# Ledger of designs, part 91: designed miniproteins, single chains, continued (3)

Each design is a single chain, and the fold is of that chain. pLDDT is the mean over its residues in the fold that is shown.

## One batch from the design tools (miniprotein)

Design m11159
Fold by ESMFold2-Fast:
Structure m11159 (fold): chain A 107 residues (1-107)
Amino acid sequence: MKILVVGHPRLAQRVADALRARGHEVVVANSPEEAIQKAKEHKPDLAVVVDDERSAEYIAKQLESLGVPVVRVVAPRIDPFSTPEEIQRKLDEAVARAVAAADAALA
C-alpha cells in the first residue's frame, strides 16, 4: 500500500521507517501544504497524520476532501520539564500508535 505520513520531521521519519519495514511504500510530508500537494501528486491509499489535535484535524479534513482515508494520531506534547527519557518514551509510543492505527485501517 502507498501511505502518506504527515508530521514533524523526526516523528514522521520514524513512523515512515516503521511502515516501510512492514512492506509499505511511504511518502513523507512535514507541513499541511506539502501533505496536500503530495496527496494530489502520489494519490496515497491512506494518510497517517501525527500532529497536535488541532493541526491533525485540519490536515485530515483537507486530505479527506481529496478522497484520501485518514488516520489521526495525536503527537506527544514535549514541555521544557520533560527528561530525555520521557521524550524518547513519548516518541516511541506515538510511533507504535501510528503503526497500529495504519494496520487497523488497512485490515
Scores: mean pLDDT 80

Design m11160
Fold by ESMFold2-Fast:
Structure m11160 (fold): chain A 92 residues (1-92)
Amino acid sequence: LALELVRKYLLKLAKELGVPQEFLERIAAAENREEFIELYLELIRLALERAGVELPPDEVLREGITRQLDLVYALPEEKLKELLKKMEEMEK
């Protein structure tokens, strides 16, 4: 459930940023937490670059992303199911 919620979030963010189809396929194929951290890092770097923000070091961004994922993974299964359902409702 936590992996599926993270995948849905990254797909939504990636589509909003207009990334290539190949990147969307990489998100769809991701199977573990480490792959999601690296994909999220690439998306955050792209978003910050487009916003004209000076990029922090990758290590700092990766630590921040890891902490965010840890919070998602700590959520009860019932809460994860509710959030996933709400995200699906937002996509038509």
Scores: mean pLDDT 77

Design m11161
Fold by ESMFold2-Fast:
Structure m11161 (fold): chain A 120 residues (1-120)
Amino acid sequence: MSKEYLEKAKKSTDNMISLITNRDRQIDFLDSVLDMVDAALDMDKNTRKSAQRMTAAALRLMGIALQEGLESGDKEKMDKLLEEANTLVVSIMKLGDEKAYEELEELRKYIEEQREKLLK
């Protein structure tokens, strides 16, 4: 159900921002999420390029979560970061699979708003 995945994606984004302590890494995280959402939105226009972009963005997002977790020295924080990152990846993939373009556009705007707040 597209609305459920939208709400999960928003919540995981909020949790990830709270868990990442460095502003530049928070921005890199949000840029990775935006790239993944944009890839999902563009899937019907260029499936191969969009799939490659989505995979690359998902790997960057998971890498950011792992780096923050490892640098924390806290296994519970690392487990939570990886859980939230995985929930976000799966939620965006589900929205793309369902062609939930309205929910993907709402998520895109939400992520842009979080990014703008970090740049102010």
Scores: mean pLDDT 86

Design m11162
Fold by ESMFold2-Fast:
Structure m11162 (fold): chain A 102 residues (1-102)
Amino acid sequence: MQQDVDFVTDKVREITKEILETKDVEKVLELFREFLEETSDPSLILLFVDFVYSSLKGFLSPEELLEFLKGLLELLEEMNAPEEVIELVRKYIKEVEEELKA
């Protein structure tokens, strides 16, 4: 698990660097698609989603983060990701929508 966590952390850093340089949410979703093509392990996908969300939440506005999460949900449904991963992203969408109402 430690080696897998290091791999996920490195991929999150790549995504964070890409968004910082280009602010290209579509490119971030492409990198996420590549990750999903390389692994079907629900635990690794959950960890990756959580790390990406945590990283982007510190950088993107709530509106930009909501747009990203909606795009990520569509991608996960298209790729037939595990239901537990889809549920996690739906939870994050609700949290961001609540922030926008406040």
Scores: mean pLDDT 76

Design m11163
Fold by ESMFold2-Fast:
Structure m11163 (fold): chain A 75 residues (1-75)
Amino acid sequence: MLAEAARLAAEALREALASDDETARRIVEETVKYLREHPEAEPLAEAVERAAEAGLRDGPTVFRVAIADFERLAA
């Protein structure tokens, strides 16, 4: 469960990084909603929200770090 959620989070953030701001926001919002349907994934949902807020404002480095962390959890 958590590994699958982490993989989804990493994929969503990677897609958001490659997209325009409006599309990126939508991808993140949909991912967070999905993760919050699973109580065990709540820490991942919070991490995605924080990474998205920082990455969309402060640039791609924060997104890349978050993607790497989520990929590690998915492995």
Scores: mean pLDDT 72

Design m11164
Fold by ESMFold2-Fast:
Structure m11164 (fold): chain A 80 residues (1-80)
Amino acid sequence: SLIEELRKAMIEAGRMSADEAIALLEKVADTLASVLPEVAEQLRERAKEIRTIKDPAAARMAVMIELGRALMAVEKALDA
């Protein structure tokens, strides 16, 4: 399920390089584009902002926070 994929993404993002974590966030946005286009656009904007973060650890944390927000948005949409 999409929820399971997002949970796995959050766990994996903390163990990736910053560039890989940002790419994962963009991949999640692409997956959400057809079902939650507004959330997908927010994630794409955040990915661009996160790319400007010089500290790789801070960038990974920012990705994990955004994936958590995406998970909450998907859970709310599916429960409606």
Scores: mean pLDDT 84

Design m11165
Fold by ESMFold2-Fast:
Structure m11165 (fold): chain A 93 residues (1-93)
Amino acid sequence: SPLDEMFQRFIARFRALMPPSLAPQTDAAVKRLTDLLKKLSDEPPIVQLVKFSNEFTVELSKIASSLPPEEAGALFEKAQRIFKEELERMKAE
């Protein structure tokens, strides 16, 4: 679905955003998000979006908890920007 393609683009951009020092945490988060998307494939699009967004926030919070507050804030802002850009890109197609 267009939403699945959007989620995959978002995951790829999120992965590219992360520093190599956080690779294990990033890989674990990506695996959990990918596994979630497989479970959500039969759900309505709005349910997929809400559940993915909630799980992404949980995973991002886990990664951010190991960072200084300023770096954690910057990571959240960058991730939110990427998510918004990919969502708008999907809507424009």
Scores: mean pLDDT 85

Design m11166
Fold by ESMFold2-Fast:
Structure m11166 (fold): chain A 63 residues (1-63)
Amino acid sequence: STRARLEAELALLQRSADAIQAYLAAVDAGQLPPLSPAQRQEVEARLAELQATIERLRAQLAA
């Protein structure tokens, strides 16, 4: 069903967002090499885009 497909897509997007958050946390903790300001901005922009897409899909599933 369309609903099941959207739920599966949401789960994959959530995994991607979680992975980016874990990466940034590891950088901030000094466990990974520091990012330049430009690299940090790109990673944060990608995370924001994923979060916006997740919110849109959740709204579609609620309708």
Scores: mean pLDDT 89

Design m11167
Fold by ESMFold2-Fast:
Structure m11167 (fold): chain A 84 residues (1-84)
Amino acid sequence: RLEALLAEVDARLAAAEAATGRPLSDAERRAATLAALRGLLDEGRLTEEEAVAVLQARYPELSRAEARALLAGEDTAANRAFGA
């Protein structure tokens, strides 16, 4: 399950890179990853728990609470650091 979700996020990132015609920067990849996960949540294709697991797999420095705050779009230290 987690591997399938990681592959779906990777596919969305690859599509974004193809659309720009260049590799995404680290900041662009972080933003695109978050957008992809929010889109999948809105579509009902994964749970919040699964989205948190994907974020922690890609960004192991994030705590569970920080990953949840990022997905919720809350103004937290994690959101500020992730967007920088």
Scores: mean pLDDT 71

Design m11168
Fold by ESMFold2-Fast:
Structure m11168 (fold): chain A 111 residues (1-111)
Amino acid sequence: MLTEEQRKKGLEILDKAYKELKTLVNEAVEAAQAGDRDAFVEAMRKIGEVLRKFIEELKKLGVPDDVLEKIRQALADSFAKIASAVLNGDREAALKALDEGYKRVKEILEE
């Protein structure tokens, strides 16, 4: 079980990551729709960087490894859905997958 401070700070880190990811997912969709492969690859690289930094910040906060593993699995599932939707140029599906991932990680942190 997380401490109250770990939960509060974890949720703040999650909200920040969600806002950054929402911008990058929109950029990735726009690049895919335009056929701009370089912009698409760069947006997807930045998404991966945000996700890595998110896990690193939670680890520094002292979130237990079992909770981190649940979060990693939730993020992997969400990322696969986002990537599929983005490759199809489907902004609505990509943002829905991001929102579902956000809600799942939030639920894990609130447990």
Scores: mean pLDDT 87

Design m11169
Fold by ESMFold2-Fast:
Structure m11169 (fold): chain A 87 residues (1-87)
Amino acid sequence: SPEEEMEEYLRQVEEKLKELGEQAKKSSPQEQQKLLAEALDLVVEALDRLIEYFREVGAPEEEIRLAEEVKRKAEERRKELLAQAAA
């Protein structure tokens, strides 16, 4: 079902984020910044898919809005990290 597919996808994203977190603990500050950017990319992609799923199942507008806000904050943080890396 679409719900089961979404749950499986989110489980895979969570495991990947945990792997990145464990790698960050053993990494230099510069490598930690790159791993954080990768984690933010995964979060943005996961939120995009979750928002699409919420729209398909007719979730309350408030839940969709909250997911969109979290995505926006993650995108802003990613943009800041990329700007710092370019400077």
Scores: mean pLDDT 84

Design m11170
Fold by ESMFold2-Fast:
Structure m11170 (fold): chain A 86 residues (1-86)
Amino acid sequence: LEPLSKEEAEKYKKEFREYMAKVAEQLAALGVDASAGLEKVAEHTEKGLEALAKGDLEAAEEHFKKAMEELRAIMEAHAEAFAQLG
C-alpha cells in the first residue's frame, strides 16, 4: 500500500461509490438486493482511502480488509442464488 494525495483519495472515493451504486443496480435487475452490504463495502473503502491520504498504511489495511470481508459475505450470500439461477 502506497500513500495517496488527498485529491486522489477524493477522486477514488467518488468513482468507487458510483461504481458500487451501478453494481447494486445490476444485481437488483437480477433480483438480488445487496445494496446495504455494498454500502458497507463503500464506507470501509472510503475510510481506507482517507487513511492512505494521511499516510496511515496500517489503518488503510484494516479498513480495506473490512471492505473485502463485507464483499466476501455478499458474494457468499448470493453465490448460491447465482449458481441456482444459472
Scores: mean pLDDT 77

Design m11171
Fold by ESMFold2-Fast:
Structure m11171 (fold): chain A 87 residues (1-87)
Amino acid sequence: EADELVEKGTEAIKKGNYVEAVTYLSKAAYLSSDIGAQYAATAALYLGLGRYEKAIEYAKLGIEKSKNEKTKEAAKALLEEAKKKLK
């Protein structure tokens, strides 16, 4: 289910496994047609690449554009991790 994939993505984010997070969030976006999950997957990609400002930008879009609470939680986790790296 798309929600299960988003939860796995959030777990991967918390573990620093950003490649896995991209995979789970991209599959969730495909299955749910949730543009917010697509933005969250993009944020995870930038976070993995060390592009923290871009990760923040796309994480905020993921929060704004998703209507799914689990996807918003994943995007918020990405936002917090990217902010920690920018310090």
Scores: mean pLDDT 86

Design m11172
Fold by ESMFold2-Fast:
Structure m11172 (fold): chain A 89 residues (1-89)
Amino acid sequence: MELARVFAELQNKLYELLDKVPPEVREEILAVFQRGRDEFLAAMDAGDVERAKEILLKTLDEMIEIARKHGYEDLVKALEEGKKRVEAL
């Protein structure tokens, strides 16, 4: 499944970049990501790919806003590239 592959690649890149941010910012972003991941996986398990894509896009937008608020440009760019990949599916 292409969407699941893109999600896995995004998760790996997110964790790599979160190692470079302060714990407080990391926890804020991870809280959003973990909620979105759980909802995404539930939608994927139900076979609702359209819903899963919608959840992932909303989760990415929320994480982008947090990263932008704290000035982590590399994280913002990585999340925006991820969003473009999801939108193209």
Scores: mean pLDDT 85

Design m11173
Fold by ESMFold2-Fast:
Structure m11173 (fold): chain A 89 residues (1-89)
Amino acid sequence: SELLEKVRETGYELGRALGYAEGRRLLEEEHVPAEEVRKRGEELIAKGKALLAEAEAKGYDLELTVLGPFLIGYGEGLLEAVREHEAAA
């Protein structure tokens, strides 16, 4: 239980940091529209939640337990970059 919680938290935090960095790169260097980055973030969050639910249904598959929170974090990082970009406009 405690180990799985730590694995989920670590995956989420890593995803969030990488998603934020990628979101900033897409918005600032690649000039991708904010709405497109937001859509990608929302899709990744939905996918991560689905994978986490599947992991629980299958008795906590380790790969899905790592990947699910990572994708949720990544998507949230992208959305954070979008919010920061829009606030600066």
Scores: mean pLDDT 85

Design m11174
Fold by ESMFold2-Fast:
Structure m11174 (fold): chain A 96 residues (1-96)
Amino acid sequence: NAIELYKQGLENGDFNLIKEAILKYREELEKRFGDKISVEAASSFLEMIVAAEEGDVERAKKYAEFFLKNFTGSDKAVKELKELAERYIKLAEEKA
């Protein structure tokens, strides 16, 4: 699970594991949505997830906006990503 690898890398200060997690998550998103995703976009999505689990609403919103502005794909993919981002923002608000 790329998300768990990312959290482990952050907790341990393991920059190689953080990079591996970002690349793995990028591949998962590309496979799901059928479009090329930048390392920055995948990294921003992972930061949104981590911020949401920590209850950091402002950080979650910031990274969600960055990801959505820089993602170019099908209308269905954009809609699914927006709905997923909205769910993580709600999670952050519940944990805040």
Scores: mean pLDDT 79

Design m11175
Fold by ESMFold2-Fast:
Structure m11175 (fold): chain A 138 residues (1-138)
Amino acid sequence: LELAIKQVKSKDVVKRQFGLSLLIDAAVRGELTEEGRKALVEALGDDNPTVAIMIYTGLQMLPEVYGEKAKNLIPVLVEALKHPSPLARAIAAKGLYYLAKHFPDEVKKVAEKELQEALNDPSPLVRKYAKKALEILG
């Protein structure tokens, strides 16, 4: 985990991709430290197109790849809805939308208030996925 935190902060794009993958795996396993959680939330705002696409596509497959353990990412994504980067907030809203399709009760308990606030986000992409998530939650 310490290596993953170091790698996600690297100047090397490939090291950042690898570190991010390790942090997501640790989060899903429930093994993420507080420092690792902060590093993961910050890394979701990575502005490199290759890293951004990896995150954006990977979050969509989380329920299929990790099953029930994907729920462990809900608190991380809720925190990321408050990230200064609109890309990070859009990734968070999209991730919560896909998790809501599989785990609506868990997303409702943890994220409903923050998703309602995200309906007023300046980013149209954030608003789109927040609205879609809330439509699933009822």
Scores: mean pLDDT 81

Design m11176
Fold by ESMFold2-Fast:
Structure m11176 (fold): chain A 76 residues (1-76)
Amino acid sequence: MTVEEALEAIKNKDWEKFEKIVKEMEIDELVELGLILGKEGRLDEAQLVTEELFKKLDKLDKEEQEKLRKEIIEKG
């Protein structure tokens, strides 16, 4: 999903599509979208994007840390 698709969903007031796009976005796309929405003063949409960004960062940290731990244990 792209930043442009998320912005189009906001313009169409398709909040279900917007939420689905945001959930499928990568971290870098969420950062870009959040900055755009923040500059436009779309605080509610920016908050939703920021919450999803933090969830993805937390999940990445947990999954990447567990992956690194397993690699260290298996090769050490």
Scores: mean pLDDT 76

Design m11177
Fold by ESMFold2-Fast:
Structure m11177 (fold): chain A 83 residues (1-83)
Amino acid sequence: SMEEKLKEAEEIAKKYQPKLDELLAAIEAGDVERAEELLRELVEVQKKLAELLNEDNPFYKLSDEEVEELVERNIERLREMVE
């Protein structure tokens, strides 16, 4: 049901902030490989939330190839910013 999907989305959302904190820590440490892993996980979380909630967001409407291209672009940007 819709209510069950909302509860699942809430549980997924609760895991989002810890992953963001881990991503920021990896960036600060210059751990590009860990940051790439976490970025991909965050994209998958957003994609899952969009699917469950039927939200009008870009990840819901993108193909897997387009999502991968966005992730690669963000990873490249992250590599440029890490020190």
Scores: mean pLDDT 67

Design m11178
Fold by ESMFold2-Fast:
Structure m11178 (fold): chain A 85 residues (1-85)
Amino acid sequence: MEDFEKLKELLEELGRRAGEAITKAYENNHKEIVDKVVEDARALARRLLQKFNEKGKITDEERQQFLAEADALEKKYNEEIEKAN
């Protein structure tokens, strides 16, 4: 149960970050960023779920890797959105 709670928390965090990026992109009329955020978020979530299904848990190292990937994506989206102003 705790391993599933940690998986759920990570998925919710990734989804929240994607939602914030989508909201900001819409405010700037940047549809291309919205499509990228949705695509990347879905791909990241699928990979996370596949790893959980295989082993029944996500290691701390894997969690850090997923968060680092999310941070890198968020940085790219924020840069593009800021330039759109």
Scores: mean pLDDT 79

Design m11179
Fold by ESMFold2-Fast:
Structure m11179 (fold): chain A 90 residues (1-90)
Amino acid sequence: SAREEVRRRLAALLEELKQALDEENFEKAIELLRETSALLREAGLDQEADLVEASAKGAEIAVKAGNKEAAKHYIEFGLLVIEAALRRLE
C-alpha cells in the first residue's frame, strides 16, 4: 500500500540521517532532512513536514555560523519529529 511504502522510505531515511549525524556529516544530514520533509508532505503529514524543514533551516544557519552544537541540536529535533511520524504510520 502507499502508506506502507511511505513508512519504509521514512524508516530508510531515518537510518541514513542517524548515520550522517553520528559521522558529523551535517551537510548530508541537512539534505536528508529536506528529502524527508518532502516525503512527509507527499504523505499528507504537513505539520511534521514543516517542523522537519524548520529543523533543516536551523541546522544550515548553525553550520554557516560555525556552531556545531546548535547544528546537532536542530538535526536531533528533526530525528524526533520523524520518529513520531513513523509511529503515527503504524
Scores: mean pLDDT 89

Design m11180
Fold by ESMFold2-Fast:
Structure m11180 (fold): chain A 90 residues (1-90)
Amino acid sequence: SDEELQEAIRLASKLTDEESGSLPREEREKLGEALGEATMAIRDGDYDHPAVQAAKEAENGEKLLEQLKISAEIGEEIRRIGDEIDKELG
């Protein structure tokens, strides 16, 4: 739901990478899914997406948005590298 998504994003904005990694598996999966949705929305230019809006409104929202943008760029670069490997391997 949008509320669960927004709550996961707000939690992610408060946690360090080490703190996030120390959460129970189920909570880590929920945070990963929410961050993934926000990252994909940013990649698609959908800044009205609930996850992106929650990131903007978060206490550390500017830092979180910067990290999500970096993640979107890394994801695109990984996809590009994968496409190049597939072309070379036939």
Scores: mean pLDDT 74

Design m11181
Fold by ESMFold2-Fast:
Structure m11181 (fold): chain A 99 residues (1-99)
Amino acid sequence: PLAESLRVLLDILQDWYDQNASSLSPEAQAAARGLLAALEEAVRAAEAGDMEAMRQALLRARDLLLQLGSLLSPEQREQFTQVYIEALVASAKAYRKAL
């Protein structure tokens, strides 16, 4: 259930990045790629049952998420926040379905 929910979160944020990368600064692109890489790490750790590795990957993802938010314009930040909320809702639904 946790791996499935993290994968849904990753997929939605990856789609956002693919659609918006060209409008982001190089620094924001790097932070976004780092966030996606950390979430991919969290998915793999969850699939392996490695709770500590998953926790560490999610802590890195949190730090990168905060960094990304600080690098976005107000308009980009508002759009990203909406996508992120949708991703969290979809992730929660995937977790519930996989139980």
Scores: mean pLDDT 88

Design m11182
Fold by ESMFold2-Fast:
Structure m11182 (fold): chain A 64 residues (1-64)
Amino acid sequence: MLTPAEQNLLRGAIHLIKEMGWSLEEAEKVVRFALDTMEKRGLITPKQREELYKIIVKELREAS
């Protein structure tokens, strides 16, 4: 379901929480910004952005 780029985004967000001591809220903001950037570049649609955000945030909360 997730592409390698989307998996790398999730891994990066987990790293920010576990290694850098970032809050879940701060990591979620990074994920949203990255997905917004992908949408602006035409890599994903607005609907895909919303769906991917939900998936990645769910995975992030379960990993934290």
Scores: mean pLDDT 77

Design m11183
Fold by ESMFold2-Fast:
Structure m11183 (fold): chain A 61 residues (1-61)
Amino acid sequence: MPLPKAVATRDYVAKYPGELTIKKGNTLIIMGEIDETHWLVYSEEKDETGLVPKEYIEQIS
């Protein structure tokens, strides 16, 4: 199956190295689960991969 897609439910500003800054409505590809609180995602808008807290995104496929 293709990798799951998600949408940013609110804005998030990266606070640590390796995190991704996202805006509400951005479409993200879930690359994997890193820990209990973070997913590794790819942003097509930025052409960038990074960590985002799970609470800021919602899986849509």
Scores: mean pLDDT 80

Design m11184
Fold by ESMFold2-Fast:
Structure m11184 (fold): chain A 87 residues (1-87)
Amino acid sequence: MTKSEEEIENEIEEILETTPWEDLTAEQFAKLLVWLFKNNLLERDESAEEETSRILDPKVAKLLGTTSLTPQQVLEALQELEKKDKE
């Protein structure tokens, strides 16, 4: 499902305002990553030669305090949420 840029920014900002990035629980962190992935905020490049970094939307990256997420982090978060959703 897609969301407007404003809704995405507001949701991320609210999470970060209530809980700092480093103080997020594993569940909140995984939820945030999956939400970013589902809303297509993570950069995707089918023909990328370099995958040393993936940059989020500039506004989202600024709110998160990071400019990149590794595929490993995204995959791990997706697996955790999928597991919990089934349970």
Scores: mean pLDDT 52

Design m11185
Fold by ESMFold2-Fast:
Structure m11185 (fold): chain A 85 residues (1-85)
Amino acid sequence: LSEETLNALAEHFELPVEDIQALPLSQQEALEKAYQLGLSLEDIETTKNSELAERLGISEETAKSLKRAVGELSGVEDIRRAVFR
């Protein structure tokens, strides 16, 4: 992804850009699609794998991997928010 896209994703999802850069390209592209649809991290985590795959136009395996990655990143951000916000 372009640097501009990565920065836009970081701002939208309130995640560090370096954490997004560390994701596999397939998951970065899935986050870009979620951003284009206006989905939050909570929306990604709570949506069923099959429904998320259909909405993003990705496989259920990619949706499952994305939800796992988002859950991990969201947990870290909840800790940061409790300390700094």
Scores: mean pLDDT 74

Design m11186
Fold by ESMFold2-Fast:
Structure m11186 (fold): chain A 66 residues (1-66)
Amino acid sequence: SFEEAAEEIAKRTGLSLEQARVLLEMAKQLLDSGLTDEEVARKLQEAFPELSLEDARYIVELAKKL
């Protein structure tokens, strides 16, 4: 579920649950807009500069399963 994915993101990244929800929603919207996985990962890092590329890619993979 969305909430389970957000909790996993928060746990992995150390970001708040609110920030995890924003990232996951952003990833879903960008994927639905036709951006590639790598383009979405880069945009997540632009929005949250503290987010590593590895963690950004993880968020994209979770968003694709929703």
Scores: mean pLDDT 87

Design m11187
Fold by ESMFold2-Fast:
Structure m11187 (fold): chain A 70 residues (1-70)
Amino acid sequence: DKEKELEEKREEARRLVGELVRQGRDDDAKAAVSLISQADEFAKQGDYERAERLLEEAIELARAALEEAR
């Protein structure tokens, strides 16, 4: 189910944004939130492939930023 897979990726991206905010990485958090918002817009249009790529970009950006903060 494509919608369920997108929901799971969205939840992971949102969890990582929360971690960035907690660590004071506000600029990285804003960038990830922007990607999630773009993904939500494409999902509303039925473009699940673009939505998935944007969520994957948000997750990768957030993970990289958190790794540098360690």
Scores: mean pLDDT 84

Design m11188
Fold by ESMFold2-Fast:
Structure m11188 (fold): chain A 76 residues (1-76)
Amino acid sequence: EKEEKEFEDAAKVLAERLGISLEEAREFLEALRNNDEKKIEELAKKLGIPMELAKVLKERIEEKLKAKEKEKKEKE
């Protein structure tokens, strides 16, 4: 549930910043999370998202996922 809320909040921020719909932002973030390079490129072009920004967002999502896994292990 907490992860779902974080994802939804990120999608809302992305949608507002890029002027895209919430559904489009969710689809794009999902592609980033799944490391689907082809889908990321297609969606970035469709939504007018610069590939440089897409790369930064991908790295941020990977860092967040790694930090979450690391916190679970370190808190143990």
Scores: mean pLDDT 72

Design m11189
Fold by ESMFold2-Fast:
Structure m11189 (fold): chain A 79 residues (1-79)
Amino acid sequence: TQARIARILGVSVSTVSRFIDFMRQRGVSPSTISSILNNLGNLSRQGGDVRGVMRDITRSMLNNDWDSFQRIMQTMQQQ
């Protein structure tokens, strides 16, 4: 549920909902969205800046900066 995701990420339910909807509207696949949310959950468990990473993902997509987007994804996977 979005409430469970919000609790894991340490953000509001509305923040999670807007983030998922934004990615979906930009053509990000459901499997990629799930992967991003899982990686953000891992980042949260390690005390990382989840809100900052979400902002950076949003900014890269707004600017059509796919190179920055890919770099962010790779950094999250490396932990």
Scores: mean pLDDT 81

Design m11190
Fold by ESMFold2-Fast:
Structure m11190 (fold): chain A 92 residues (1-92)
Amino acid sequence: MDVDALAKETGLSRERVRAIVEAFEAVLERTGKDKITEEDLPLLKQELLARGLSVAEANFVVDVVKKILKEKGYVTLEDIPEILREVAKRFG
């Protein structure tokens, strides 16, 4: 995933974009799945915190993921740009 392009589009720092992207990639790698579902949310929060996100920011990312899960039942790497835009509106 192009971290530099996402940082430029959203106005978030490259470090914040990288932390979020790598947290999602780590969840998929650890679970062996191509999609994140509701049962994966505790692991996603741990991976976000491990990459230096604040508790408030990690909780907000999880809440955005929960909203997407309610609408379509799963989250993929394709959903990261939408998640980053919501993070940028709240914390950017």
Scores: mean pLDDT 86

Design m11191
Fold by ESMFold2-Fast:
Structure m11191 (fold): chain A 73 residues (1-73)
Amino acid sequence: SEKAKEFAKKYLTDEEIELAEKYNLPYGDVILFKGELDARKAAGEKYTKEEIIDWAAEFLNVSKEVAEEFVNI
């Protein structure tokens, strides 16, 4: 919905919103994943790109190829 998209714009980039729409992912799931990743990085945790892709694929229930598109933004 437009209301959900306007809310998502506060937390997600236009590119992230476009990918969420392309793969029919709920904006809320993408927001939660990004927030969790940002929180862990802020706490001093370090992740490789592959670890982030694997975690995103599991969290969002998508293929690693789709998860890689989100990580490569």
Scores: mean pLDDT 85

